# Designed miniproteins, single chains, continued (3): the designs that were tried, part 101

Each design is a single chain, and the fold is of that chain. pLDDT is the mean over its residues in the fold that is shown.

## One batch from the design tools (miniprotein)

Design m11723
Fold by ESMFold2-Fast:
Structure m11723 (fold): chain A 60 residues (1-60)
Amino acid sequence: SSDKRLEEIQELSLKARKYLQEGNIEKARELAEKAISLVPEENKEINRKEIEELIEEAKK
């Protein structure tokens, strides 16, 4: 999809992952929550779980 909303979600997710890799878990969560807020309600749980798994990886 070339929807701008999808592009924004992807950009926020990428930024969250970068912050996560840098060890800035707080900022990563903030951006991830913003991305989740843009996802249709039916898909919020799936997107949230994926981001939570990335945070768990950062702990190691």
Scores: mean pLDDT 70

Design m11724
Fold by ESMFold2-Fast:
Structure m11724 (fold): chain A 70 residues (1-70)
Amino acid sequence: MKKIEEEIKELEEWLERFKKKVEKELEELKKKYEAGEISEEEYELEKGILEGVLALEEGVVNTIKKRLEK
């Protein structure tokens, strides 16, 4: 079995990669909006979804980390 420290590190590395992916998607979304390819309403909705998913995944990882640290 992996040590608790190794499991926590893997979760942190996964979350970092996920954050990087979301950041790239937000950058692409902003470029589409600035280019006039999408409406302001569509931009705000998609941005909100991406930010919401990131916050949810951060919450899940933090909950798992707390359980592993106890």
Scores: mean pLDDT 80

Design m11725
Fold by ESMFold2-Fast:
Structure m11725 (fold): chain A 65 residues (1-65)
Amino acid sequence: SELKKLQEEAAKKLREKLPNVEKIEIKDGTIYVYLKEKTRENLLAAIAAALELSYETGIKVVVLE
């Protein structure tokens, strides 16, 4: 489906922008980002990327602490 393609493309973009990602999970229409290291700098970078992607795609992106 078109939505599934958008979710996969969004997840790919997050992996490209964020080198400190442990994993990315797509569940119930939401993209969940898990970080390897939970530093302030890593969290801010992940939140910024998530917000940018949410604005571009309309997909909900959540960074997990």
Scores: mean pLDDT 80

Design m11727
Fold by ESMFold2-Fast:
Formats: sequence, C-alpha cells, structure tokens
Structure m11727 (fold): chain A 61 residues (1-61)
Amino acid sequence: LSEREQEINKLRLKFLEALENGDLEKAIEYLKKMMELEEPDEKTEKAYNKLLETLRNEMEK
C-alpha cells in the first residue's frame, strides 16, 4: 500500500471506531478527511455525501 492508502485506511478505522462509540461528530470529521485524501469517483463521492447527510441528521435528533 502507498503512504496515501495507509493514511486513508487509518482514517477509515478511526471513522468506524467513532461510529462504534457513538461519536458522530468525530465520525463526520474523519469521513471528510478520508474523502479529501481518497479523491473518489463521482459515484463513490455521492455515496459518501449521502452518508455524511445521514450522520448529520442523526446528530440533530
């Protein structure tokens, strides 16, 4: 794995850990950082944006 791929994987693990702990604010933060580094294709970016919206809606409850 490249250095970038390793960094993305670390952010992914932190994101999952934040979700497991119910820390939605941290989960959103890590997901945003992962998207910035990953430079995803249009389909993947759309999926990530839907996930961000879902997490934000959960925080508003």
Scores: mean pLDDT 77

Design m11728
Fold by ESMFold2-Fast:
Structure m11728 (fold): chain A 83 residues (1-83)
Amino acid sequence: MENLKKQIKALELQEEYLRSRGNLDGLAMTHMQLGDLYEKLGDYDSAIEHYRKALELAKQSGNEEMVERAQKNIKKVEEKKKK
């Protein structure tokens, strides 16, 4: 658990940096990784929020593969949230 929280903090700092640089692809990937880590923590609301941000950024950059992956991960986590 503690190691996952450290990884989340590092990615949040990377997100701020990439956002300041306007790197849409890097920012989308960082939000996907944050979603994955929050899902592992069982924080499904935060996971969905980050996957949605990755989806928006991927649509802006035209990254079709990332769009599909983000949509699939959102659906997966929404199904887990019902438990």
Scores: mean pLDDT 84

Design m11729
Fold by ESMFold2-Fast:
Structure m11729 (fold): chain A 69 residues (1-69)
Amino acid sequence: MMKRQSNAVNLGVQNNLDMANGRRDDPEMLRSMAEGNKINSQNPYADKKLSEKAYELNQSEADRVEREK
């Protein structure tokens, strides 16, 4: 069960990165995506390491967009 949940989270990370690439000029959307990944890290069936990495990646991308603005 946990391996399937981790795979689903990992696929979500890729989907979030693809969506973030389409919204590189919208830091609010990137922050919302990061918050979703942070909430997933609190789910006992999710891989916390993958969720934390997704959170950091979305936050880093949002920070970059905000600095360019």
Scores: mean pLDDT 61

Design m11730
Fold by ESMFold2-Fast:
Structure m11730 (fold): chain A 63 residues (1-63)
Amino acid sequence: MAEEARERAERLREEAKRLLEEARRYIQLGNQEDSYKYTDKAVELYREARRLEQEAAEIEASL
């Protein structure tokens, strides 16, 4: 249960990292709008990952 949530969080962090790399690329090309789009998506994935990590910690604390 907690381990499953941690695994999902790890996958979301990896996806977010890739999106941030794309955002950096768009900044280099002068495409600020697409850069922000990728950055916003990465931030949402990091928030979801943090939520899952918090849930896992709460489950473990409740045992």
Scores: mean pLDDT 80

Design m11731
Fold by ESMFold2-Fast:
Structure m11731 (fold): chain A 75 residues (1-75)
Amino acid sequence: SSMLEEELKEIEKEIEELEKKIKELEERIRELEREVAEGVPGARERLLEVEIELGVARLRLGVLKLVKKKLKEKL
C-alpha cells in the first residue's frame, strides 16, 4: 500500500512538471503566432517545432493521467 502511495506521488510530480511545460509551450505558441502574423522570417518553422513538442507533451500527460487513475483504483 505504501508502494502505491509512492508511485502516485511520483506520477503526480511528473504530471505537475508536464502541466507547467504545456503552459510554457502554449504561451510560446501564442508569441510565435504573433511573429507569423508579423511576417518574421523562420517563425512558421519555429511554430511547427513547438506545436509538435506540445503534441508530444499532451500525449504523455494523457498517459500519466490514465496511469494515475488506474493506481488510485487499486487503493
Scores: mean pLDDT 88

Design m11732
Fold by ESMFold2-Fast:
Formats: structure tokens, C-alpha cells, sequence
Structure m11732 (fold): chain A 68 residues (1-68)
């Protein structure tokens, strides 16, 4: 389950990057917020998953940049 949540989050993060490249900042923010939520859920189920923790930090940093 945790692995599936992480994979879904990764897919949404990639979609968010695509939306950003297309100039749709609003859609990019929505997709990154959903990816972050999925990463947080995955990490709650497997707290020692360093890959998910890194993805969460990366997505959160990108979201902060877009909201600046």
C-alpha cells in the first residue's frame, strides 16, 4: 500500500511538472499538493522510507517556489 501511494504521488508530480512547462501554474500547484498528500500518507505507513521522504521534501520545495 505505501509503495502504491508513493508511485501515485510520483505520477502526479510528473504531471505537475508537465502542467508547469505548459504554463498552467494553477494546475501545477494542485497536482503538487495532491502528490505531497500521497507522499505524506505513504511515509506515515512506512516512516523509514527515505526515498518517499526525499520526494516529499522535493515536491514541497517546488510548491513553495511556485507560490512565491
Amino acid sequence: MAEELRRRGEELRREGLRAYEEGNIEKAIELFEEAIRLYQEALALDPRDTETAALLVGAASLLVSLRS
Scores: mean pLDDT 83

Design m11733
Fold by ESMFold2-Fast:
Structure m11733 (fold): chain A 61 residues (1-61)
Amino acid sequence: MSEEKKEEIIKKLMEEYGLSEEEARDILEVALGLQKALGLPDSYVEPLARMFAYAEVTYSS
């Protein structure tokens, strides 16, 4: 996945979920790691990142 696409996903996570840049980067890293481990296409990275972002904001208190 390109660096431009990674930065785009980070900005979306910050905007839509109220995450810090650092939190959004960590979530993207987890999503990328899972995508590679499971052999999934790049199109799965954004959905995985959104799932992890939702979990983070609902369960991290």
Scores: mean pLDDT 81

Design m11734
Fold by ESMFold2-Fast:
Structure m11734 (fold): chain A 53 residues (1-53)
Amino acid sequence: DEVRRALALGDDAAVRAAIAAARSPAELEEIVRAALFLNREDVAAEARAALAA
């Protein structure tokens, strides 16, 4: 929900902080889903890259 708010507000710094703070693949998958729902493919790509690392 905080990630969705940051995405909707265009707060890329908060979104990147959330990706960096993610403790599990499930948290990153949730960020990917939220980003795709809001048509933020750039954020979805960053979260997917974090999943692959």
Scores: mean pLDDT 80

Design m11735
Fold by ESMFold2-Fast:
Structure m11735 (fold): chain A 72 residues (1-72)
Amino acid sequence: MELEELRRRGEEDAGVLLLALSRARREGDEERARELERILAEIISKLLTEAVDRALERQKEREEQRKLEELR
């Protein structure tokens, strides 16, 4: 299944989906481009949530370190 294969590869490298989307748009395959845009949006949303969670964890660590420095 072509779209499922692209979704799986896109989870490892979003660039794969961007290239597939660019190709579909260049070829005028609007239906495929729309499906790829939806899959890409889902993957980006997931990656963004993970990135925000990691940034929040680092921010908490930095705040705890700062509090320890203030309590020296």
Scores: mean pLDDT 72

Design m11736
Fold by ESMFold2-Fast:
Structure m11736 (fold): chain A 70 residues (1-70)
Amino acid sequence: MREELIEEAARRIVELSKTTSVEEAAREVKQELIERGVSEEEAEEIVKMALDRVEGELLRLYIERQEAAA
């Protein structure tokens, strides 16, 4: 299911981002999806949605810390 793939991709991007850039992590996850039989266009969309989730989660944590410190 798409939701499961997005969640898996988001988690994978976060993990890879500890050792590489977010853009590089996203590229690797996209390649993994294509190798699993997902089309290039569908993989691009899944990765975009995964990045949106990751960025939203990280941005929320960052904003909460900034507001607590302000």
Scores: mean pLDDT 74

Design m11737
Fold by ESMFold2-Fast:
Structure m11737 (fold): chain A 82 residues (1-82)
Amino acid sequence: SLEAENNKAQALYYIQQGNKARKNGDYKKAIEYYQQAIELGKGDLEIQARALRNLSKAYKKAGDTDKAKKYQKQADAVQKKA
C-alpha cells in the first residue's frame, strides 16, 4: 500500500540518520533514530532486521551489553523469517 511504502521510506531515512549519529559518537541519538525505524518498519522484515542489528551495535557502543545482546537476538530471529 502507499502507506506501507511511505513507512518503509521513513524507516530507511531514520536508519540513515541513526548511522550518521553513531558515526559522530552520539549513541543516544542513534538509539532513538533506530527505535523510530523499528516502529515505522513494521511489516518489512528486512528493514526490521537491519534496524535491530544497528540498534544492537549502538547499545554495545553505549556500554549496554545486555540490551545489545537482546536486540541482536531479535534481529537474528527476524532475519530468519525474511
Scores: mean pLDDT 88

Design m11738
Fold by ESMFold2-Fast:
Structure m11738 (fold): chain A 59 residues (1-59)
Amino acid sequence: SMRDQALGLAYLAVMYLRSGKPELAAELYRKALELDPSVEAELRRDHPEEAAQLRELAA
């Protein structure tokens, strides 16, 4: 589903952010939000710090 694809991209963005690749992480997170913006709430629940960083980078 679009939601499952978006969640996958959001978690991949977390992985790249943790690996020191914030530009790639931001691109993946933007794509995730384009597919399903509700993934931000899901990510914030499990990974609040990374969700906040990705939100700022993707803006």
Scores: mean pLDDT 86

Design m11739
Fold by ESMFold2-Fast:
Structure m11739 (fold): chain A 70 residues (1-70)
Amino acid sequence: VSEEELEEEINIALARMRLSIVLLIAKKEGLSNEELARLLLEEADRVERLLGSEKGAEILREAARKAAAA
């Protein structure tokens, strides 16, 4: 496994962890699907900006689209 592949896998794992935390907060606080989608999009922007991971950000954006569609 290349160093670049390892770094991207770590960034994806961090994005998945962030997704799990956001989902847990939303469940605990009783957030609406619209509020959850907004929070997930905000987190996706942070992942892209801070980690530079487009794949990680897309995981969060896809989750936001699913939340908004529910």
Scores: mean pLDDT 82

Design m11740
Fold by ESMFold2-Fast:
Structure m11740 (fold): chain A 97 residues (1-97)
Amino acid sequence: SAIVTVTITFDDPQTARDFGRDLADYLLSLGGTLLEDRPDLLRVRHPDLGDTTITLDGNTLTVTLRHPDRQRALDLGQQIRDTAETYYGGTTTLTVQ
């Protein structure tokens, strides 16, 4: 198992909120279940992808991926980074535990 954290900084808080909601909706479309839906916190559980926690603080969004498989966690984290950078103008950092 692995914990992968992606930290994303956007130009404005609305873009951060839009990205967080779009990411949660994407995971739900893959068969995830929404466990928590707060203005600053989204949690989605997926049977194959594990647990995703999305936290919002102004224009910064932190995505925490708890996955059974380390490489799959890294692949998902990189997909999140690529999407945020390419389509939302985010600046990203990824860490692994």
Scores: mean pLDDT 88

Design m11741
Fold by ESMFold2-Fast:
Structure m11741 (fold): chain A 67 residues (1-67)
Amino acid sequence: MLRERLEELEKRLEEAIAAKDAKAINEVMTELTKLQIEANKAGDEETAKRATELLKEASKALQELLA
C-alpha cells in the first residue's frame, strides 16, 4: 500500500537526518522518487504530493550536511 510505504520512508528519513547520515538520506530519496512515480501512475495525487514534500526536506537536509 503506497500510504504505508510513505509512512515508513518518512520515519526512515527522520532517522537518517537525526543520524546525519548522508548515504541513508540519499537512499531514502531514491525510494521516495520511486514511490512518487508509482503514486502518479495510480492517480494518487495526495501520496505523490507528500512524497514530493519529503524529497524537498531530504534535499535540504543533505545540502546542510554537505555545506
Scores: mean pLDDT 85

Design m11742
Fold by ESMFold2-Fast:
Structure m11742 (fold): chain A 89 residues (1-89)
Amino acid sequence: ALSRAEKLSLASRLAGRIADVMREHNVPREERKRIVGEISRAMFDGIDEGLSAEEIKERALEIARKYNVPEEVLREIEELLEETQEELE
């Protein structure tokens, strides 16, 4: 099992990858900053609460859906979350 510090490191790297995906799909900078900020907070809070990787993934995807990101962006975020979930298990 991963340590808390390793989980936080993975969440931080994942947030950066999500920001890159949104940037590549031309999501405006201020909107990217807001979405990534909320997703990062949800992931860090979920880790601190002892939530499962699956529950943290659901919270992150709900935030992306709430902000109506393009379908292609949402799909890529979902893939990144799935890959990170495998690393957390």
Scores: mean pLDDT 81

Design m11743
Fold by ESMFold2-Fast:
Structure m11743 (fold): chain A 64 residues (1-64)
Amino acid sequence: MKLLVDKSASDLSDELEKLGFRKLPDGSYELTVPEILLKDIIDKLESLGLTYEVKDGVYVFSRK
């Protein structure tokens, strides 16, 4: 499962990198996780104030 965090969450860079996210050239963050870990990562990102939308099988997170 592919997760993307947009650049609106750039203030969370340290937390995202600790979770294994990689910064992309456009300022967004990317992580590919096994389906079994998806819920735990979603719950963590939502606890940080992020919301998500599924686009073409990718979980795209942004700030509310």
Scores: mean pLDDT 83

Design m11744
Fold by ESMFold2-Fast:
Structure m11744 (fold): chain A 56 residues (1-56)
Amino acid sequence: MKEIEEFEKRYEEILKEATEHVLLDPETYQAVLDRIEAWRKERIEELKKKIEEELS
């Protein structure tokens, strides 16, 4: 569980730095952020589920 928290924190920092390098218009920029956030949430959910399934 702590691994997930640390992963999220690290990911947020990397994401913030990465988005600062992207020169996109506001519409495209928001679409990219939405996609990345959706992927991140899905990834975290999968990690939690996988850990529980492997232990159970």
Scores: mean pLDDT 69

Design m11745
Fold by ESMFold2-Fast:
Structure m11745 (fold): chain A 61 residues (1-61)
Amino acid sequence: SMEAEIAEALARMIGAVARISGEPDAAQYALELAEKRAETLDEEAKKALLEEAERVAKEIE
């Protein structure tokens, strides 16, 4: 589902930031908030978020 794709993209992005910054607890909290927020978005906003999250995740990798 699109929600699952968004969650995976955000997880990759936040995981990469945690690895670079050395702050895994803050990154884990941010991931949980992002997953919760993604559930409340409409379909158009979810698509925009997925595109942005994928772009950022790919750039950080």
Scores: mean pLDDT 65

Design m11746
Fold by ESMFold2-Fast:
Structure m11746 (fold): chain A 68 residues (1-68)
Amino acid sequence: SVAEELDAALAFLQSDPRVKAERVGEDTIVAETELDVASMIGLALRLIGDFPGLEVSVKGNTITIKAK
């Protein structure tokens, strides 16, 4: 389910010490990172691959994940 994908995505992001991820509201995760632009794109692509039911967007050093 989408809720299970959100919980799994949050746990995955929280396992990386370079990423500060938090659930904001019911359907959204916001992750602030210490990564450069290229590394941010790489992380976003991994999230899209691992969690195809979730929408992933990148703005600067912030990744936002929402239920589709």
Scores: mean pLDDT 82

Design m11747
Fold by ESMFold2-Fast:
Structure m11747 (fold): chain A 64 residues (1-64)
Amino acid sequence: DTTPTPEQLAAAVLARAKAHPYSAEVDEETRKRALEIGQRFTGGRGPAAEALADIILENEKAIA
């Protein structure tokens, strides 16, 4: 019951991405698109942008 900061979310999402290598492999194109959007939203912050990309990727899989 802790409200994660954007930085903590980035770290958690990245750690989960490592645990799910298939996801990163299968959706590389989608991840690149999400990363671009994340960069604009976060002002080009590397870790935060990558976290957003991973979150979008996970949501895509949940719906699919």
Scores: mean pLDDT 56

Design m11748
Fold by ESMFold2-Fast:
Parts: sequence; structure tokens; C-alpha cells
Structure m11748 (fold): chain A 75 residues (1-75)
Amino acid sequence: AEKELEEAIEELKKLKEEAKSEEAKKAAEEAIAAVPEALKEATEYLGDEEEAKRAVAEGLRRAAEMIKALDKALS
């Protein structure tokens, strides 16, 4: 779970560096910045830290896909 979360965060960091549009860069930065709060909320809702980490990691991967699509549309 932790490794999956770390990999998802690294993908967003890479996307922030490689994105061509300012909108995509900002969206990636905001997604990364939201991780601590998202983890706290997911942990409180699910009652399981490992499940929360997996849920947040999956959310970040979906966000990365959407941000890539946004960058492509704006480029």
C-alpha cells in the first residue's frame, strides 16, 4: 500500500515536471499537496490505514490520467 502511494506521488511529480500547460502543472501540484488531508479523511472513513493508502493511490492515478488528458488537450 505504501509503495503504491509513493509510486503514484512520483508519477504526479514527474507529470508536473513534464507537462506543457500551466493548468496541468498546477493540477499535479495541487493533487500532491492534497495527499496528507486525503489520507487523513480516507483513514477516518475506512478505519484502515492500508486501505486508505490504496484508495488515495488509486485516486492519484486517476487524477494523473485526467491531468495528462488536460495537458494533451491544451497543448
Scores: mean pLDDT 82

Design m11749
Fold by ESMFold2-Fast:
Structure m11749 (fold): chain A 68 residues (1-68)
Amino acid sequence: MGQEALELARQALEAARAGDVEKALELLQQAEKAFLEFGKVADDKEIQEVLRQLVPLARAAAEAIAAA
């Protein structure tokens, strides 16, 4: 489900903010995999709804990793 990708992305952001870059990258990879699995069964509207939340979370995690 799209919620799984969002949950993993939130966990990645928390790990990145804690300075655990390796865990943050692993969780981001898991979030990408979960999103791709969701995309196989979701319609375009559902995909766009998840992306609106997922993209800002992934960006924030990447910025936190860069700041660490």
Scores: mean pLDDT 82

Design m11750
Fold by ESMFold2-Fast:
Structure m11750 (fold): chain A 64 residues (1-64)
Amino acid sequence: DEAALRKAFELAYQAAILMSSDDPAKKEQGRKLLKEAEAIAAPLGSRGAARVTAGMLRGISESL
């Protein structure tokens, strides 16, 4: 489950970076990764949701 939390964070982080691109193909790739992160996080409840949120926020901040 620690590995799953880490994977959810990493996928959400990468998704946020891709979705911050002006390239439609990269935005679509990011949306796919975000859905994968959410699917991994769903069985982990609030901890999973927190890791996805943290990953997205980190990716957005590094895209600026």
Scores: mean pLDDT 84

Design m11751
Fold by ESMFold2-Fast:
Structure m11751 (fold): chain A 51 residues (1-51)
Amino acid sequence: ADEAVRRGVEALMAGRYDEAIELFEQALKEDPTNERARSLLEAARIAKAAQ
């Protein structure tokens, strides 16, 4: 979970929104109670939609 979240944040900061979304979804599959991953997934989806 932590590694997927870290890589997702790196992808998000690089503007790789599709990769960030996939990584945060992976983090939630590993730990469905990860509120940080859920919030970051929502943020990544919003950022992609704004493009």
Scores: mean pLDDT 82

Design m11752
Fold by ESMFold2-Fast:
Parts: C-alpha cells; structure tokens; sequence
Structure m11752 (fold): chain A 63 residues (1-63)
C-alpha cells in the first residue's frame, strides 16, 4: 500500500504543478514541487499540507 500511496501522491502533485504552471502561479508551482520532494522522502504529512495550499491557490485563481 505504501508503494501505491506514493505513486498516487506523486501523480496528483505532478498534475497540480502543471496546472499551476499553466496559470502562471509560481508560488503554487513551488508548493507542489516541495510537496513532491516530501513524498519522495516519505514525509506524507508535510506533503499533504503543501499540496493543500497549492490547490487553494490554484482554486482562487480559477474561482
């Protein structure tokens, strides 16, 4: 399950980073990138926090 959780998390964060880049939101892209690093290190709690913040920024831009 850890392997599946890691892959799903990375895929979701890659999508998030791409969406942030398309919107021109540098900060959201950085947050998604940092979250991916935390997933790679096994720190899923910090990764979730950063991913949530990135999603909120993207949502605000898109409304």
Amino acid sequence: MSEVQRRVGLHELEELRREAEELGDEEAAKLADQAMRYVEQGNFEEARRLAREARERIREKKE
Scores: mean pLDDT 76

Design m11753
Fold by ESMFold2-Fast:
Structure m11753 (fold): chain A 71 residues (1-71)
Amino acid sequence: MSPEEEAEQAIAGARGLVEELKANPDLSPVEVAKLYTAAAIHAVAASFFGRQEEADRLYTEAKEAAENAEK
């Protein structure tokens, strides 16, 4: 897998986890923490492969989704 393909996979992974956080308002705090952590890891991986702007956006979306799910 090339670095660009790995960045694309990381972006897709982060996006999917953010959508899962948004879709499930009844998640437990542990489930929210796990999904948020996984999304953040994928966003950091995308940033490492040069997709910084998209990674920053996904990280922000994941944080907002996690904060909304905690209430």
Scores: mean pLDDT 78

Design m11755
Fold by ESMFold2-Fast:
Structure m11755 (fold): chain A 85 residues (1-85)
Amino acid sequence: KEEEAEKRAEEVKKELEEEIKDLDKEEAIKLLEERAKKAIEEKDYIKAAVAYYLLAKLLEDDPEKFKEYFEKAAEAARKFYEELE
């Protein structure tokens, strides 16, 4: 179960990275924010965690935004594991 969750997270990460690879930084941020919000609404915490993690990485030059999105990624990941066991 945990192993399958990790594989899904990796697959989602590759899919999101593929979606943003040809986008400008601003466009990539907007897309990832939309993906993360929708994932939270759908209770897809794996996708939300990955999207927020990628947002944090894109905003590494902005310490406040980096921390905000990194914390949101951690919260989504914790929520997933709480639901799991």
Scores: mean pLDDT 80

Design m11756
Fold by ESMFold2-Fast:
Structure m11756 (fold): chain A 80 residues (1-80)
Amino acid sequence: MDRRTRLIAEALSFIGAMLEGDKERAVEEAKRMVEILESMPEVTEDDIKLLENLRKLADEYGFTEASEILKKAIEKMKKK
C-alpha cells in the first residue's frame, strides 16, 4: 500500500536526519511519520514496532524532542 511505502521512506529519512545530527529535520520527519500513520485506515503491530525502534534510536542519539513526538504517537496508537 502506498501509505505504508511512504511511512518506510519517511522512517529512512528520519534515520538520515539523526545520522546528520539535524535535530530540526528529525522533528519534521517524526511529525511526517505520525501524520502518515494517523491517515492509515489500519495500523499493524509491525507499524507500532517500527515507531518503537525509531523512538529508542532517537533516545540513544539524543534527539529528545523527536523521541517524545514518537512516544506520544505510540501511546495513542496502543490505546485505540
Scores: mean pLDDT 80

Design m11757
Fold by ESMFold2-Fast:
Structure m11757 (fold): chain A 56 residues (1-56)
Amino acid sequence: SAADLARARAALARAREVLETSTDPVIRRVAGHELRELAAEFPELREEIEELLKLV
């Protein structure tokens, strides 16, 4: 649904901020796991997520 996709985009934005600002390896690993789950559920976000996962 549109609401689910909006929540997924918000989660993607939070994960991006973590990967761009945090040096904590545990927090970065958790963000990477969340991104992989989002890619599995929302193929519309997959290309953007794959680019972000290159930072992990």
Scores: mean pLDDT 83

Design m11758
Fold by ESMFold2-Fast:
Structure m11758 (fold): chain A 58 residues (1-58)
Amino acid sequence: TEKYRKAIELLKENPEASSEEIAEKAGISVNTARAIKILLKMGYSEEEILEELPYLTN
């Protein structure tokens, strides 16, 4: 949960950051970082993303 919040925060501060950079800094998989980037670009809120991520199983 906290790792996902950190990834979202990092992407909000630097949307240009690669999925690999976000994954490394937040301690999540690259696939999860890519999913978060896509969800943020589609307009999902931080709360919506955090609720959905347990079902995505990074």
Scores: mean pLDDT 76

Design m11759
Fold by ESMFold2-Fast:
Structure m11759 (fold): chain A 57 residues (1-57)
Amino acid sequence: MDPKVLEAEILLSLGRMAAAVGDLETARRQLEEALRLAEEAGDERLAARAREELARL
């Protein structure tokens, strides 16, 4: 597995948790980093998920 994909999936989960507790600044940072890593890895599906979560903030 690509290490960037794994890190992006972890950051996506952490960003979702931060958003759930109302820490929107931390959520945005984690989701933006997840999107960056997903795009660098070429994982279009994961990048789309990160964009969707950012749009929900």
Scores: mean pLDDT 84

Design m11760
Fold by ESMFold2-Fast:
Structure m11760 (fold): chain A 60 residues (1-60)
Amino acid sequence: MSEEEKELAEEIAKLRTELLKKEGVEPDEEEILKNAIEFVKEYGLEQGKKYLETLKEALK
């Protein structure tokens, strides 16, 4: 996995964790990061960036 893919997955995991906390759910941060890494591996950087934007909108 490239450094860019790793950084993107970490940012997705961070925002996903914040969204779950906002919804009153205790997040499994390790599992969320694992799922974010798998998402970026399967769908690539472009789809990962779109997912990140969706999470940013959800946190507004």
Scores: mean pLDDT 82

Design m11761
Fold by ESMFold2-Fast:
Structure m11761 (fold): chain A 88 residues (1-88)
Amino acid sequence: MKEEAERLLKKGVELLSQKKYDEAIKYFERAIELDPENAEAWLNLGIAYFLKKKYDEAISYFKKALEIDPNNLDAKTLLKSAEAVKAA
């Protein structure tokens, strides 16, 4: 189960790098369904929504990643960036 979630996460990250954001989102959602405590899956879901300029959704997913892993520096940085872009 966790190995399958990790494979789905990696496929999502590959799609994200190809700018296939909607496909990447589906893979991250499936990864979270199998392993809801995977902070990296929530972080990458937030990144995909951020790149789609859906900042409210991005902020909520970055907060979820930080709820799971409070010391995740990438999640802290991206949350601040999303909040700053929304405020501008």
Scores: mean pLDDT 87

Design m11762
Fold by ESMFold2-Fast:
Structure m11762 (fold): chain A 67 residues (1-67)
Amino acid sequence: SLPELIKEIAKELGIELTDEQAEGMARAFESGALKDETSARAAGIGLGLSPEDAVKIYKALVEKLGK
């Protein structure tokens, strides 16, 4: 599932991520709200993540799925 992939990416990056945060990022991505680094920062802040960590997860997710 997308939330599980996001949790795997976070683990690879050394980022601690809750199930709720992974689900939140997955929903944002599927809805089209998570579409660039700026929206990734905003989504991260809303989920209690650092904007830097949110951008790292987003970039890795796009690399795996956005091809």
Scores: mean pLDDT 82

